# Designed miniproteins, single chains, continued (3), part 5

Each design is a single chain, and the fold is of that chain. pLDDT is the mean over its residues in the fold that is shown.

## One batch from the design tools (miniprotein)

Design m8141
Fold by ESMFold2-Fast:
Structure m8141 (fold): chain A 77 residues (1-77)
Amino acid sequence: LSEAEKKAIPYAEKADEAIAAKDYKTAEEYLKKVVEALPEDSRGAAAALGALAKIYKLQGDEEKAAELEAKAREIAA
């Protein structure tokens, strides 16, 4: 794993814990930290952006969710 991935793993684990607890606000905070830790064009960043989009959608922020989905698709292309 790259150094960026090693830095992101603890944040991803915390995000997963928060999602399991249905604490979407905490999940949002940790997923943002995952995105910040990874290169913008990485598959890990695309996955984290997709997860963030889902969290925003669950919180009712459909506009922000759509923006993040578009970014994730750009990276995946």
Scores: mean pLDDT 79

Design m8142
Fold by ESMFold2-Fast:
Structure m8142 (fold): chain A 56 residues (1-56)
Amino acid sequence: AKIDFSSFDSVKNAAIEAESAGDLQAAAFYYSSALTLKPDDADIAEQLKKVSEKLK
C-alpha cells in the first residue's frame, strides 16, 4: 500500500499495521516518522518506546 509520509494519520496507520504484522523494525520506523510530524504526541512516543524495547 502507498504510505503518505506528509499525513500523520497515514504514517500512524502504517506503524500500527506493521506492529500487528510483527514487523517491529518497520513499526519503529513509521512511529519515528509520525513523531517528526507531531513531536508532542505522547501516545506515539510511548508506542515507539515499547516497540524499541522489543527490538533489543
Scores: mean pLDDT 79

Design m8143
Fold by ESMFold2-Fast:
Structure m8143 (fold): chain A 86 residues (1-86)
Amino acid sequence: MEGDGSAASGLEIIEKELLARLPLPGGGSSEGLTAEEWARAVADYFGGDRTAIELWVASSSGGPGMPKLSRGALASIVAAIMSFAP
């Protein structure tokens, strides 16, 4: 599998690791969302603010119930979210 730290890689991480474990910011339902719909909802909630999104994902991944994300994984997740920002 070939891939740079990219939006596509971030969507795969969201689908496998985050969708079941990390609810939408603001308490929105993630039920029935695809990884792409989830990423767009997060981008919309933060108004496309990359810094706010990055900090939120990083702080969420630091929680006791969440896997520790590498810097590369975090960058890919943020890239995926930002690719759906308005």
Scores: mean pLDDT 73

Design m8144
Fold by ESMFold2-Fast:
Structure m8144 (fold): chain A 93 residues (1-93)
Amino acid sequence: MTPEELRARIEELDARVRELGKQLDEAYKKGIISPEEYRELSILLVAARLQLVAAKTALDFGDLESAENAIRGAEETVDQAEKRLKELIEKAK
């Protein structure tokens, strides 16, 4: 993978994390999810942000393999958070 491709993946994941954060806050404000569920998902979003910081740092040092591994970790964490939030919203309906 090129550094440009890795940067594009980081930007996409960063956008997904921001959108998830908005959806999470809205679900909590509407009483769709509990304070415990809000904490659970907030921890996952913090973990995803930390993985993206690690990916950006690896790219800055030219470590494409470490950057790709951090991106994969972030993708898995974001996918987990998206699926969990969707499940909670659907269960509340």
Scores: mean pLDDT 87

Design m8145
Fold by ESMFold2-Fast:
Structure m8145 (fold): chain A 93 residues (1-93)
Amino acid sequence: MLVWPSEEDAKALNEILVEALKKMDEVDAPASRVAGAALRALGTFLDTGSVEEGAKAFVEGLREIAERSEDPEVKKKLEEIAKEVEEKAEEYK
């Protein structure tokens, strides 16, 4: 049976991602890589039905972008956003 994610969980993940993406607008990070991280989060959420797992996939994507960045300010902002996403995801454990 295909388990459809709950509307409440979908809304929670959407609020986490939208808030993070608003902060990303101030960060000089490649838009295609940021979009890839968001798509990975959505795919993981659809596969698992878990807000925590979806948010974790997004955080992993942001940290990968941070690791590849040569700008220490971009790295710092990406890590701050990743930490905020992790903290919000803890509310849905």
Scores: mean pLDDT 79

Design m8146
Fold by ESMFold2-Fast:
Structure m8146 (fold): chain A 67 residues (1-67)
Amino acid sequence: SDLELAEETARLLALRLAREVQAETGETPVASVERVSDTLFRITVETSSKKVVRDLTLDELLALAGK
């Protein structure tokens, strides 16, 4: 389903962002994906020194998955 594809895409983006934060900070980040609403997902990646938040719509995630 589109929802399952969007959730998987958000998870993969969270892992990518976590690798980038780890490379920048040298710390092991904690990454999470939250469905904030029916159309909005929030990716959070954080360490003790840095927090990065990305909000992506269902349509944006589906567009990224369709590459």
Scores: mean pLDDT 85

Design m8147
Fold by ESMFold2-Fast:
Structure m8147 (fold): chain A 77 residues (1-77)
Amino acid sequence: MNEQALENAYVLYLSEKGYSVEEIKAERARLDALPPEERQAILEKYDKEFVEWVKKLLTEAVDYAIERNKKRVELEK
């Protein structure tokens, strides 16, 4: 499960960074072609960035909700 969890985290991270579906598929194919040890090392490296990204996403989701509410209130003037 660790390997699959790290891979899923990396794919979600790439998706949020604005990589296209085709680019994400190509990256997954590249990772699948790597030896297990090298693949694991790459995924573990990005797991740390994914944790920071999730924290940023939670902050941005709150900021987005606040901004959306501000826009709605401004239009209701």
Scores: mean pLDDT 67

Design m8148
Fold by ESMFold2-Fast:
Structure m8148 (fold): chain A 92 residues (1-92)
Amino acid sequence: SLTREQLERIAREAAEELAKKEGIKILKEVGVRALSDRALTVLFETEKGLLVVTVAQTADGRVVVESIQAKSYDWSKSSYQAEGQPERRTLE
């Protein structure tokens, strides 16, 4: 399985790709939350709000990346107010 450092790298690369596609500037990384040994969420502050990127490695070894634009994120509630539809990609 992938290491935490590898999952974080994938999340950061996905954030940069989505930001470029949407024409949004990432201002800073707010934080990282581990969801499990094989999944984590990275939160970014952008000029247009927040970008939430979740990366998970499935039991069959595939990597799923979900990127969502959000108005706010609450770490204590693990919740966010999404803007639009999440973008999902599976890495092979």
Scores: mean pLDDT 78

Design m8149
Fold by ESMFold2-Fast:
Structure m8149 (fold): chain A 70 residues (1-70)
Amino acid sequence: MAAERAEKAAEEARRAAEAGGNGGAYTSWHQAVKSAEAAREAERKGDEEAAREHAEGYILSAQQAKKEAE
């Protein structure tokens, strides 16, 4: 559920950045994608602690991207 919320926020930020051409929002969105990938990789390796830390970074970056896109 939390992952669903973060994914929607990142998707909205991506669409807004594409429409507005806002480089800052685009950079924050890209950072969120990297954090999400790191969280998935850690989860695949069974590293629950690392996965949680990366997921937290993903949420923060996605929220910042959304705010900058708005």
Scores: mean pLDDT 66

Design m8150
Fold by ESMFold2-Fast:
Structure m8150 (fold): chain A 59 residues (1-59)
Amino acid sequence: GAMEEARQKALELAEQFKAQIESYGGTAEIIQVDENTFKVVGEVDGRKLTKVFDARDFL
């Protein structure tokens, strides 16, 4: 359904953000905070980065 598609989109964007950080020589981890929320925590060039992807933003 629409919610499963939205969760997949949120996860895909989280994975893209992780890959982007890694492409700049950084490290990143995807943490599933709840059923609809994925948090990317990373570090590149000594800078800590956090970005949240909520599946509900894609409904």
Scores: mean pLDDT 86

Design m8151
Fold by ESMFold2-Fast:
Structure m8151 (fold): chain A 68 residues (1-68)
Amino acid sequence: SKEELIEQFKKLVEEFKKAHPEDEALHAVLDHELERAKSWSEEELKKTLKRLKDWLERNFGLKFDLKV
């Protein structure tokens, strides 16, 4: 559901903040995207969440089990 995708987005952002507490600028960007994501369709949410997870894993070594 859209609600489950939003909760996964929140969890992804919180896991990134825990792993990279120094990256305050990216924290602000991720918080902004999470708020914007609440207005997106389930399909856009799923697509964006997967791309964000892949990008964070590739660029920051984040490991996240995304359930979509």
Scores: mean pLDDT 82

Design m8152
Fold by ESMFold2-Fast:
Parts: structure tokens; sequence; C-alpha cells
Structure m8152 (fold): chain A 63 residues (1-63)
């Protein structure tokens, strides 16, 4: 689905070390209703902390 593709792209960017891009991407996906508030918040927190690996894990868990 389109939602799965968007989440996979977020997880890929995070896995490639783009922590800040993962944070902004999670906020966008929350706005679009693809991610719930709690999951998006956790990905944003991980991304802002520079924990790209944690952001990737959280994004994959939402798939």
Amino acid sequence: SNKDRMLANLAKAAAEGHATAAASGAADLRQEGVLDDETARRIVEAGLAGDAAKAAELARSAL
C-alpha cells in the first residue's frame, strides 16, 4: 500500500543514518495519518537525539 511504501522509505532513510530526515519524515507521516501520535513522537525523539538506528527500528515496527 502507499502507507507501507512511505513507512519503508522512512525506515530506509533512518537505516542509512539520516536521523534528522527521519524526525521530519515521522512528523509529516503523523500529519498525513500514516503514523499514530505515539509512534511518530518516539521516532522524532530518536531522530532528534541522532539515534538513526532506533528511528529505523521504530519505523519498521509500524509496518
Scores: mean pLDDT 85

Design m8153
Fold by ESMFold2-Fast:
Structure m8153 (fold): chain A 56 residues (1-56)
Amino acid sequence: MKDRTIAFLKKTLKNTQDQIAAMDSRADKASERDKQLRAQLEKGRDFIEKRIKELE
């Protein structure tokens, strides 16, 4: 069933959101590279959300 794929994507999404939140809490110490990585994580989050919606 799609349930395993959706569960995997939701877990990945939560992990990505968690990483973004952790970076956001450390924004004061964020380097230019950290900010670029955070932006990439946001794009990844959006892509995963789109995939979950497509499967649902």
Scores: mean pLDDT 78

Design m8154
Fold by ESMFold2-Fast:
Structure m8154 (fold): chain A 55 residues (1-55)
Amino acid sequence: DKADKAYEDLLKIDPDVQLVSAYNNTLYVTSKKDLSEAKKEIEKKYGIKVVELPL
């Protein structure tokens, strides 16, 4: 699953990132770090969407 690989890549950037849900090629996460650059690269790499939810 591309979502699983995307989450693994996010964990390499922020080990504290939490997966809220993964649905319809969209990954919903929370993070204490700015993931703006990371999510763009992951979206491009895997062809999925990453949505950062507020804490």
Scores: mean pLDDT 78

Design m8155
Fold by ESMFold2-Fast:
Structure m8155 (fold): chain A 55 residues (1-55)
Amino acid sequence: SIVMPEPRSEYERVLVEYYRRMEEVVSQGWPLDEMQKVYNEYRGELGRVLSKHGL
């Protein structure tokens, strides 16, 4: 059997990166456009992880 990466571990990596990037952007004075961009990129990455695991 092929051991695929656990979905939880991939999700946690995406979440940690999102949190890190959002903190970085927020520290620059709450730029709404950049915050929205970071959120949209996070949603795209999350969708990719879900699709990889058949969701």
Scores: mean pLDDT 75

Design m8156
Fold by ESMFold2-Fast:
Structure m8156 (fold): chain A 74 residues (1-74)
Amino acid sequence: MPSLEELEREAVRLYNLMADGRASAAQVERLIELHREIQERRLAEETDPERRAQLEKKAAEQLAALEGVLRELR
């Protein structure tokens, strides 16, 4: 299975493509999948309830933004 670092590296690459206006709908869908997997792995390793809540909030905000971009590309 890919490491968290490998998933984060792929996500950064796709975020850069979006920032440049070059990401396809398929690439944004891949970024959403990566973001969900990264969130699941971070939450699995995090035992502090305050940090866990912060990770959940940040992930929800990022996912909502990505879903918005995907809707505009469809």
Scores: mean pLDDT 80

Design m8157
Fold by ESMFold2-Fast:
Structure m8157 (fold): chain A 84 residues (1-84)
Amino acid sequence: MRALEEALYEATKERATEIAEKYEKNPESLPEDLKKFVELSSNAETLEKVEAAAEELKKHLTPEEQAALDAYLAALKEKLEAAK
């Protein structure tokens, strides 16, 4: 369990970094990459790790993109809560 959890956390952080770098090179691609990043979380455990990585990603985003990321995360949390 520990090794698997650590691998997922590392992969999530790598994804956040990749999206931030891609945004700098191709801003027009960010909405799709951002959506894909958020959709990687299919349960509460992975969502917590995605939220942690998203906080770091926000440092590289504009206020508008940060709001979009927050909206996607909120929608994902709502869907997971509804699925319970």
Scores: mean pLDDT 63

Design m8158
Fold by ESMFold2-Fast:
Structure m8158 (fold): chain A 63 residues (1-63)
Amino acid sequence: MLKIGDVSPDFPTMEIVDIVEYKGVKIVKLKNKVTGYEVYVNTETGEMFDSLEEAIKAIEERL
């Protein structure tokens, strides 16, 4: 299970800084440790989003 502070196994420069659960789907917020770039990843689909709202919208569209 992914935890805050863990380095992403798929992106070794990215750190998990937040985990949000929406309707049973976990969305992780990754932050690049060098650039400060942040991205949200849907853990079920692997899709990346620039905002939490877009990640939530993708989940709603599958319901």
Scores: mean pLDDT 73

Design m8159
Fold by ESMFold2-Fast:
Structure m8159 (fold): chain A 100 residues (1-100)
Amino acid sequence: SLEDVKEEIILLVKRITEATVQALLKEGREEAAEEFRRKAEELIEKIENARTIEELISVLEEFLEYLRELKATLDEKSEAAKELESQIEQVEQLIEDLRS
């Protein structure tokens, strides 16, 4: 069901948030970590309010763009950048799975 899909995506977003925030904090990027938490909370609210799979895909694509923009502000060799690359791949795969 749509409700079950939303629950799974919210759990994934929470895991992504924990991993990414920890990586950012470890590198002293406290403001980026705080912004990431806020963006994740906004995403969860948008997911809860989505009425269709197409709306879920749309909000995930917006989040994916934010992840790419955040990664572009980091040194490519940093652990936070590597974590974000992994998260980007996970979100891209989720979007493809939802389109199938």
Scores: mean pLDDT 88

Design m8160
Fold by ESMFold2-Fast:
Structure m8160 (fold): chain A 97 residues (1-97)
Amino acid sequence: MKLYRVEIYDKVQKKTFLALGGEEDGKLYATIAEKLTQGDGEVTASDDPVEKAVADQLKRSKYADLEILKAEEITDEELIEILVELGYDREAIEEEL
């Protein structure tokens, strides 16, 4: 599975949030540590296929008024470090992986 670090700008909260994305069997999913704006507004992305796929997934999940700023591939170790920085327990993360 390819893992992605995604930077999302919330136009309502006027803040940039970190989301984690993954690709499995050609499908992308994103998890977020913090609550993003929901509604009927647009989710915008660049012409990058990964950014577009994340934007489409967020829109289907009823998230709105967001801009995808960046999506970059990360390693499993970088994922663990990001989750620890977001306040997750390292031991719990390592048992899930």
Scores: mean pLDDT 70

Design m8161
Fold by ESMFold2-Fast:
Structure m8161 (fold): chain A 78 residues (1-78)
Amino acid sequence: SIESADMRRDINDSLAAMMVSIARTTVSRLSPDDARAYLQRQAADLRARADELAARGPEHADSAEVYRRVADELERRL
């Protein structure tokens, strides 16, 4: 239903925002060079996890999308 789709979107958006917030907090404690290296490694790891989840089946598509969105956001900060 529309209501269920809206709830899933809100949960996924909240999860993505939380993951980005954690990365932002970590970066705030690092030098600029270490921050860049951290963001690059984290984005690569998240993309690998997203690919693995997608390969497991369509029931994992939403979770894979969350990891991909977070990776994209972290790469924008490089």
Scores: mean pLDDT 81

Design m8162
Fold by ESMFold2-Fast:
Structure m8162 (fold): chain A 67 residues (1-67)
Amino acid sequence: APEGFVEVGTATVAGHEVRLYVNPATGEGVLEVDGVARRTSSSLAGAAAVNGGDYAAARAVGEAAQA
């Protein structure tokens, strides 16, 4: 995980292992799909913080697949 980030959720989505990391000071998120780190939106990071991580990790994979 990047410095200042904490792991908030893990999920398996469409056969891919997903981990979501959030910086609680900024609300920024980092999504890791099969070991490859990608930036995600602050709104997804906010959703992870309030909804228990695993749900947000699944949503983050969906957003990353559109990028």
Scores: mean pLDDT 61

Design m8163
Fold by ESMFold2-Fast:
Parts: structure tokens; sequence; C-alpha cells
Structure m8163 (fold): chain A 101 residues (1-101)
């Protein structure tokens, strides 16, 4: 799940073409990857990864929608970045709990 979410976020970032949306998606993808590597057994890591993926997908969707409308960098880009950053932070916190192997 975390790996799949990270892959979708990375692809969405490349396709976005919106620098703010891309930053948010990339951040979320990194968080999800870190959570997956920290150990998929930890419920906090799994929850963080899930939120990171959801945030990235939501951000990419909003960025794509605004690009199609030609609105520019309005609430969509900011909202996407905020959601992705929040999700990524959660994933990193979960990874920090896991002991170093």
Amino acid sequence: EAREAAERAEEAARESGNPIGELGARSAARGARDAAEAGGEHPEAQEGARRAGEGAESGARTSREHKDDGVGQSGGGVSGLSGAADAGLGARRAGGVAPAG
C-alpha cells in the first residue's frame, strides 16, 4: 500500500507540471517510502503512508483540475501542498518510532 501510494504520487508529481503541486506530491511520496522502509508492521507507519498517498493523490487531482481550467496557483495548489505535507509529516513521525535495524 505505501509503495503503491508512493509510485502514484511520484507519477502525479511528474505529470502535474505545477511546481507547488509537484513539491507536495514528491514530499508525500518520500514520506510514504520512508514509512514502508521503516517497517510495514507498525500501524503508525501504515497509517502515515496511507495518509501520505491520499494527500498526494488529492493534491495531484486538484493541480490537474486547476491546470485544465487555467486558474493558476490558487487554493488548489496550496491545499494540495498542505495535505501532502501533513501526510508526509505523519509518515515521518511513524518512521521515527521504528527502531533502527
Scores: mean pLDDT 57

Design m8164
Fold by ESMFold2-Fast:
Structure m8164 (fold): chain A 86 residues (1-86)
Amino acid sequence: SELDARVEALKARLDAWLARLKAADPSDAAEGAALWKELQALDQEVVDLGDELKAAGREDLLTELHNYVTTEVVPQMALFLEKFPR
């Protein structure tokens, strides 16, 4: 379905952001700022898609998206703050 494809596309974009974070040079302040801006946009997309999934009654995809974010993305926030302290 369209919603299944959107969840997979968002997960792929989050995976790409995590790969970029892992490769990032901590001395590159411009890269740190770009990563932060992308994270804020991705966080908003997670919230917006989550609301759409809930409205559509897609509890399966909502659970999948939330589990992915909490297990794969949230733990990497510590790495982001370590590499690019604000």
Scores: mean pLDDT 86

Design m8165
Fold by ESMFold2-Fast:
Structure m8165 (fold): chain A 94 residues (1-94)
Amino acid sequence: SVYQDSAVNTIRVLQGFVLQLLQQQNVPQSVRQQVQDLFNQAIDYVRNGDYDSAMSSIQQVVTLSLQQITDPDHRRIIQRGGRTILDLLRQSQR
């Protein structure tokens, strides 16, 4: 589905951005792994059409990322990216 592909691609872009920032901030491997797992779970849920679980995973990973990332500009990018993904997933349910 074009909508599923768009959602997955947007999640992957945000995942790469967040993981790069966490590595640059020397965030512990356990937390980086948890963030990676939540993004991967969200992608799997989207591919299976489980949009409610995908949205929950995105909300969790955004919250966890914002607990680690202190730069206000990076925080705004993450919040906007999360909102864009959630909006795409809500539209995919309709």
Scores: mean pLDDT 88

Design m8166
Fold by ESMFold2-Fast:
Structure m8166 (fold): chain A 66 residues (1-66)
Amino acid sequence: MAPQVGEVVTATDENGNEVRVTIEKLLLQTEDVAVYLGVDDNGNKYLVSQDLVTGELTSSPYQPLP
């Protein structure tokens, strides 16, 4: 089941650490991947990618514009 807006998910970051992220918006969904915008408890934004085949959740920091 795809995460819903307001749902808290645990995703693995680029360093292998688990982060808890509240889903704010679905950005992209394909047959294989869904990508969400999320926020952690400190207000940091993340891109959360779900592999729809395995169900695995990964996160990367949302890159700020210069």
Scores: mean pLDDT 75

Design m8167
Fold by ESMFold2-Fast:
Structure m8167 (fold): chain A 68 residues (1-68)
Amino acid sequence: NLYDQAVQLQQQAQKQGNVMASHLASQGAQEARNGNNKSAQGYIQSSQALMQGNLEQSDKYYDQAVSS
């Protein structure tokens, strides 16, 4: 479930103090609740990439999320 994955990721990002990754995961959860699965997946992947310090991949997935 993309919603559960996004909520868990948001909590992990908050524990690490990564405010932006937490915000991206929160947007993923919102999109998953609205049935926008492609957008939700993009936000989740953007958040994960940011938590790994990969800004280029985060930006790419963010673009996919907002274009969905």
Scores: mean pLDDT 88

Design m8168
Fold by ESMFold2-Fast:
Structure m8168 (fold): chain A 86 residues (1-86)
Amino acid sequence: SKVIDAAREYLLGHPGVTEEGLDAFLEGAEINRDRLSENERAMYEILVGIRNKDAERVREALRRLAELLRDTDPEHARKLQEIAEL
């Protein structure tokens, strides 16, 4: 899926982000699901969607994260929204 591939590549394109780091985040988020911030929950949903090859889940989670980041990181929010529209 174009959305899944673009979301994965965008995340891994960030300085300091590794596949191992994303896997560690996903494992920690699954254990602590009820204690995640809204941003962490959106990131968790993106990563689960990528793992399960669920393009709809990835799109919904990307839109949610973009909404949460609109005022604090508008450039990142815009890019997430662009990927969600693929």
Scores: mean pLDDT 87

Design m8169
Fold by ESMFold2-Fast:
Structure m8169 (fold): chain A 76 residues (1-76)
Amino acid sequence: MREALQRSIDDGVRDVAVSVAKVSGKRAGLPKGGEYLAEAIKHLLDGDREGAKKYAEEAKKEGDKEGGESLLKMVE
């Protein structure tokens, strides 16, 4: 169970990283949202799920709702 959960998080993080790259490249109006989501991805890769959750929530508040929701679903 723990290993399966970790693999699901790793797969979700990879998909979210692609989403962040697209948002950051196309929307100069969402720089903070993209930055928070990228930070959440880094925390997930470091095994810090609590930090990842915090930054994913901040990304949602700054306008990257889709990426933030996806990452929260992987952490929760």
Scores: mean pLDDT 65

Design m8170
Fold by ESMFold2-Fast:
Structure m8170 (fold): chain A 114 residues (1-114)
Amino acid sequence: MSPRQRQLRALAQAAARGILHLARLTGDDEAAEEVRRLEAEILALIEGPLTLENLDRLLRLFEELRRLAGELADRALAQARTEEERAEIEAIRASIENLLDGMEALLERLRAEL
């Protein structure tokens, strides 16, 4: 893998871990399975050839991760019983959003270099 592919892989794995943490906080096993499936597909695409078609597929998968993260964060916040729990969920959400923004920016750079 190129240095950019390694960076994208690391960001994707970090984002998936954050979303899995949110799924665990909500007790949503189905969402956890969906995150694992999305992570596996994303990693397979990153490890393969970075064609325009594969970059477009990655962007759509990142949008799915963002949607799932938002839904899980909203549910976790609704279930939070303490200020400390709310602060933790908000920090996880912000971290995931920053990681996904970085992944999308890296994809746009990769597209521009094709």
Scores: mean pLDDT 88

Design m8171
Fold by ESMFold2-Fast:
Structure m8171 (fold): chain A 69 residues (1-69)
Amino acid sequence: APTEAMRAFIEGAISLAMARIAKHVGADKKLVLELLKEAIRHFEEAEALGAPGAAEYRELARRELEEVE
């Protein structure tokens, strides 16, 4: 349903934003990694549910995860 796709996308976007803020302020690497993995999981769910742009945000979050690992 569109509502479920939108929820998953919003949850992914929030997790990605939190990961970026955490990284910028020099928070613990473990926290940044957990937030990025959470973002990827939500964007994968959003993509499966048909949310537009979810695939692009998933790839963006994966690239950021690789930079931190």
Scores: mean pLDDT 85

Design m8172
Fold by ESMFold2-Fast:
Structure m8172 (fold): chain A 84 residues (1-84)
Amino acid sequence: SDDHDVLLQTASLFFQNESLYDAETITRVKRELAERLGVPEEELLKRAELEAGVHVLKLAVLEETEQLDQVEQEAQQLLEQLLS
């Protein structure tokens, strides 16, 4: 669903920028994303990496480009909310 796509892209963006956050923020955001996705925290990175790869493939084949752009924007907004 769109909600799951947004959550997975949010996780991908978070891990790409993890080094920019403090330890408390990292712990909190990982917990919140894992809870919302219904996965264990230790599986979160693997799930995010798999979906990032799927997203890149979708972009490469030009499938649903407009929807993918929207998912990326919504993921960035969600990450900003989680970081607040």
Scores: mean pLDDT 76

Design m8173
Fold by ESMFold2-Fast:
Structure m8173 (fold): chain A 72 residues (1-72)
Amino acid sequence: MAEDEQLVERVRKAVEEGNLEEVSRIIAEAHKRGHYRALGGALRVVRELTTPEEAQRIVKLAGEIIAKDEAA
């Protein structure tokens, strides 16, 4: 529980700092490790704090990171 809350807080801070690449990395790691509850919370924060266009960019970048990790 505490680790999931820390991950969501890290995403919130990265969004507030404008570090969208860090947001994408955190989301990709949560997906790869199977932390789906934390992933759901992180995606909610992204949708609430960013524009729809920024949210789409973040999700696409996270998907690219996941694909590259699976290929390596």
Scores: mean pLDDT 78

Design m8174
Fold by ESMFold2-Fast:
Structure m8174 (fold): chain A 67 residues (1-67)
Amino acid sequence: SKEAEYQKLLEQSDNYQAGSDGLRRTAKKLEEEGGDKEKVEELLNQAKDLEERAKENRARAEELAAE
């Protein structure tokens, strides 16, 4: 059903956003501790990818709600 797909998209969006937030916190902590700059950049790039996925799923959910 459209309702089930809507709920799944919102849940996945929230999970991707939470994952992104976690990676950004880890990257910040690693940078503050003088950690590997390459690893910090890798974590931030992964966080950006998750944020983009979260936005895509949120947009899809909003499109379903508009029908």
Scores: mean pLDDT 87

Design m8175
Fold by ESMFold2-Fast:
Structure m8175 (fold): chain A 88 residues (1-88)
Amino acid sequence: SDLEKIVETAKKFVDALMTQDEEALRKYARELFELLKKYPNITMLELIEAGATPLEATTVFYLNLLYKRNPDWTEEEFVEYVLELAKK
């Protein structure tokens, strides 16, 4: 299930945020970009019901809003912005 993959990727992304692993952040931000492109209407409730923690669900929801508000961004532009946010 793509929903399960979104939750799993979100868990890895949040772990990379907590450990400041830039390589992992880039990798999982790219994966989330592709998944969010497929599922632009995903809700926090769907993520929580699929096993995401509130922090993981909030992170995915925020990244989804970022994606929807910037439809002109490439994957690379999205990833670089996400890394700037993760840094500070």
Scores: mean pLDDT 84

Design m8176
Fold by ESMFold2-Fast:
Structure m8176 (fold): chain A 100 residues (1-100)
Amino acid sequence: APSDEELLEWFKEYVEDIAKRLKEVYKNPNVTEEEKLKIFREALDEILKLYERLRQRMSPEAYEEFVRYVEEILRKLSKELNLTPEQQALVDETLERLRA
């Protein structure tokens, strides 16, 4: 079975890939605000699904490191993407759920 360290690195890369995809969507002037909100919501849901999978498979220490990493990525995305109030509310809700 993969170690906690190997799992943590794999999931960090996966979250980074999600973040890269969101940045590309937000760079496209042909994507509507409605479509951006939909894609953003889907990306956050994907991150929450990773959270649930890791909670059952990792040590508390590795899990806490993952939560901190996701929080850092989401905070950076909020700053870089100039999120709407609706999109920012989704980030805030996701951060709250990661700590629940």
Scores: mean pLDDT 79

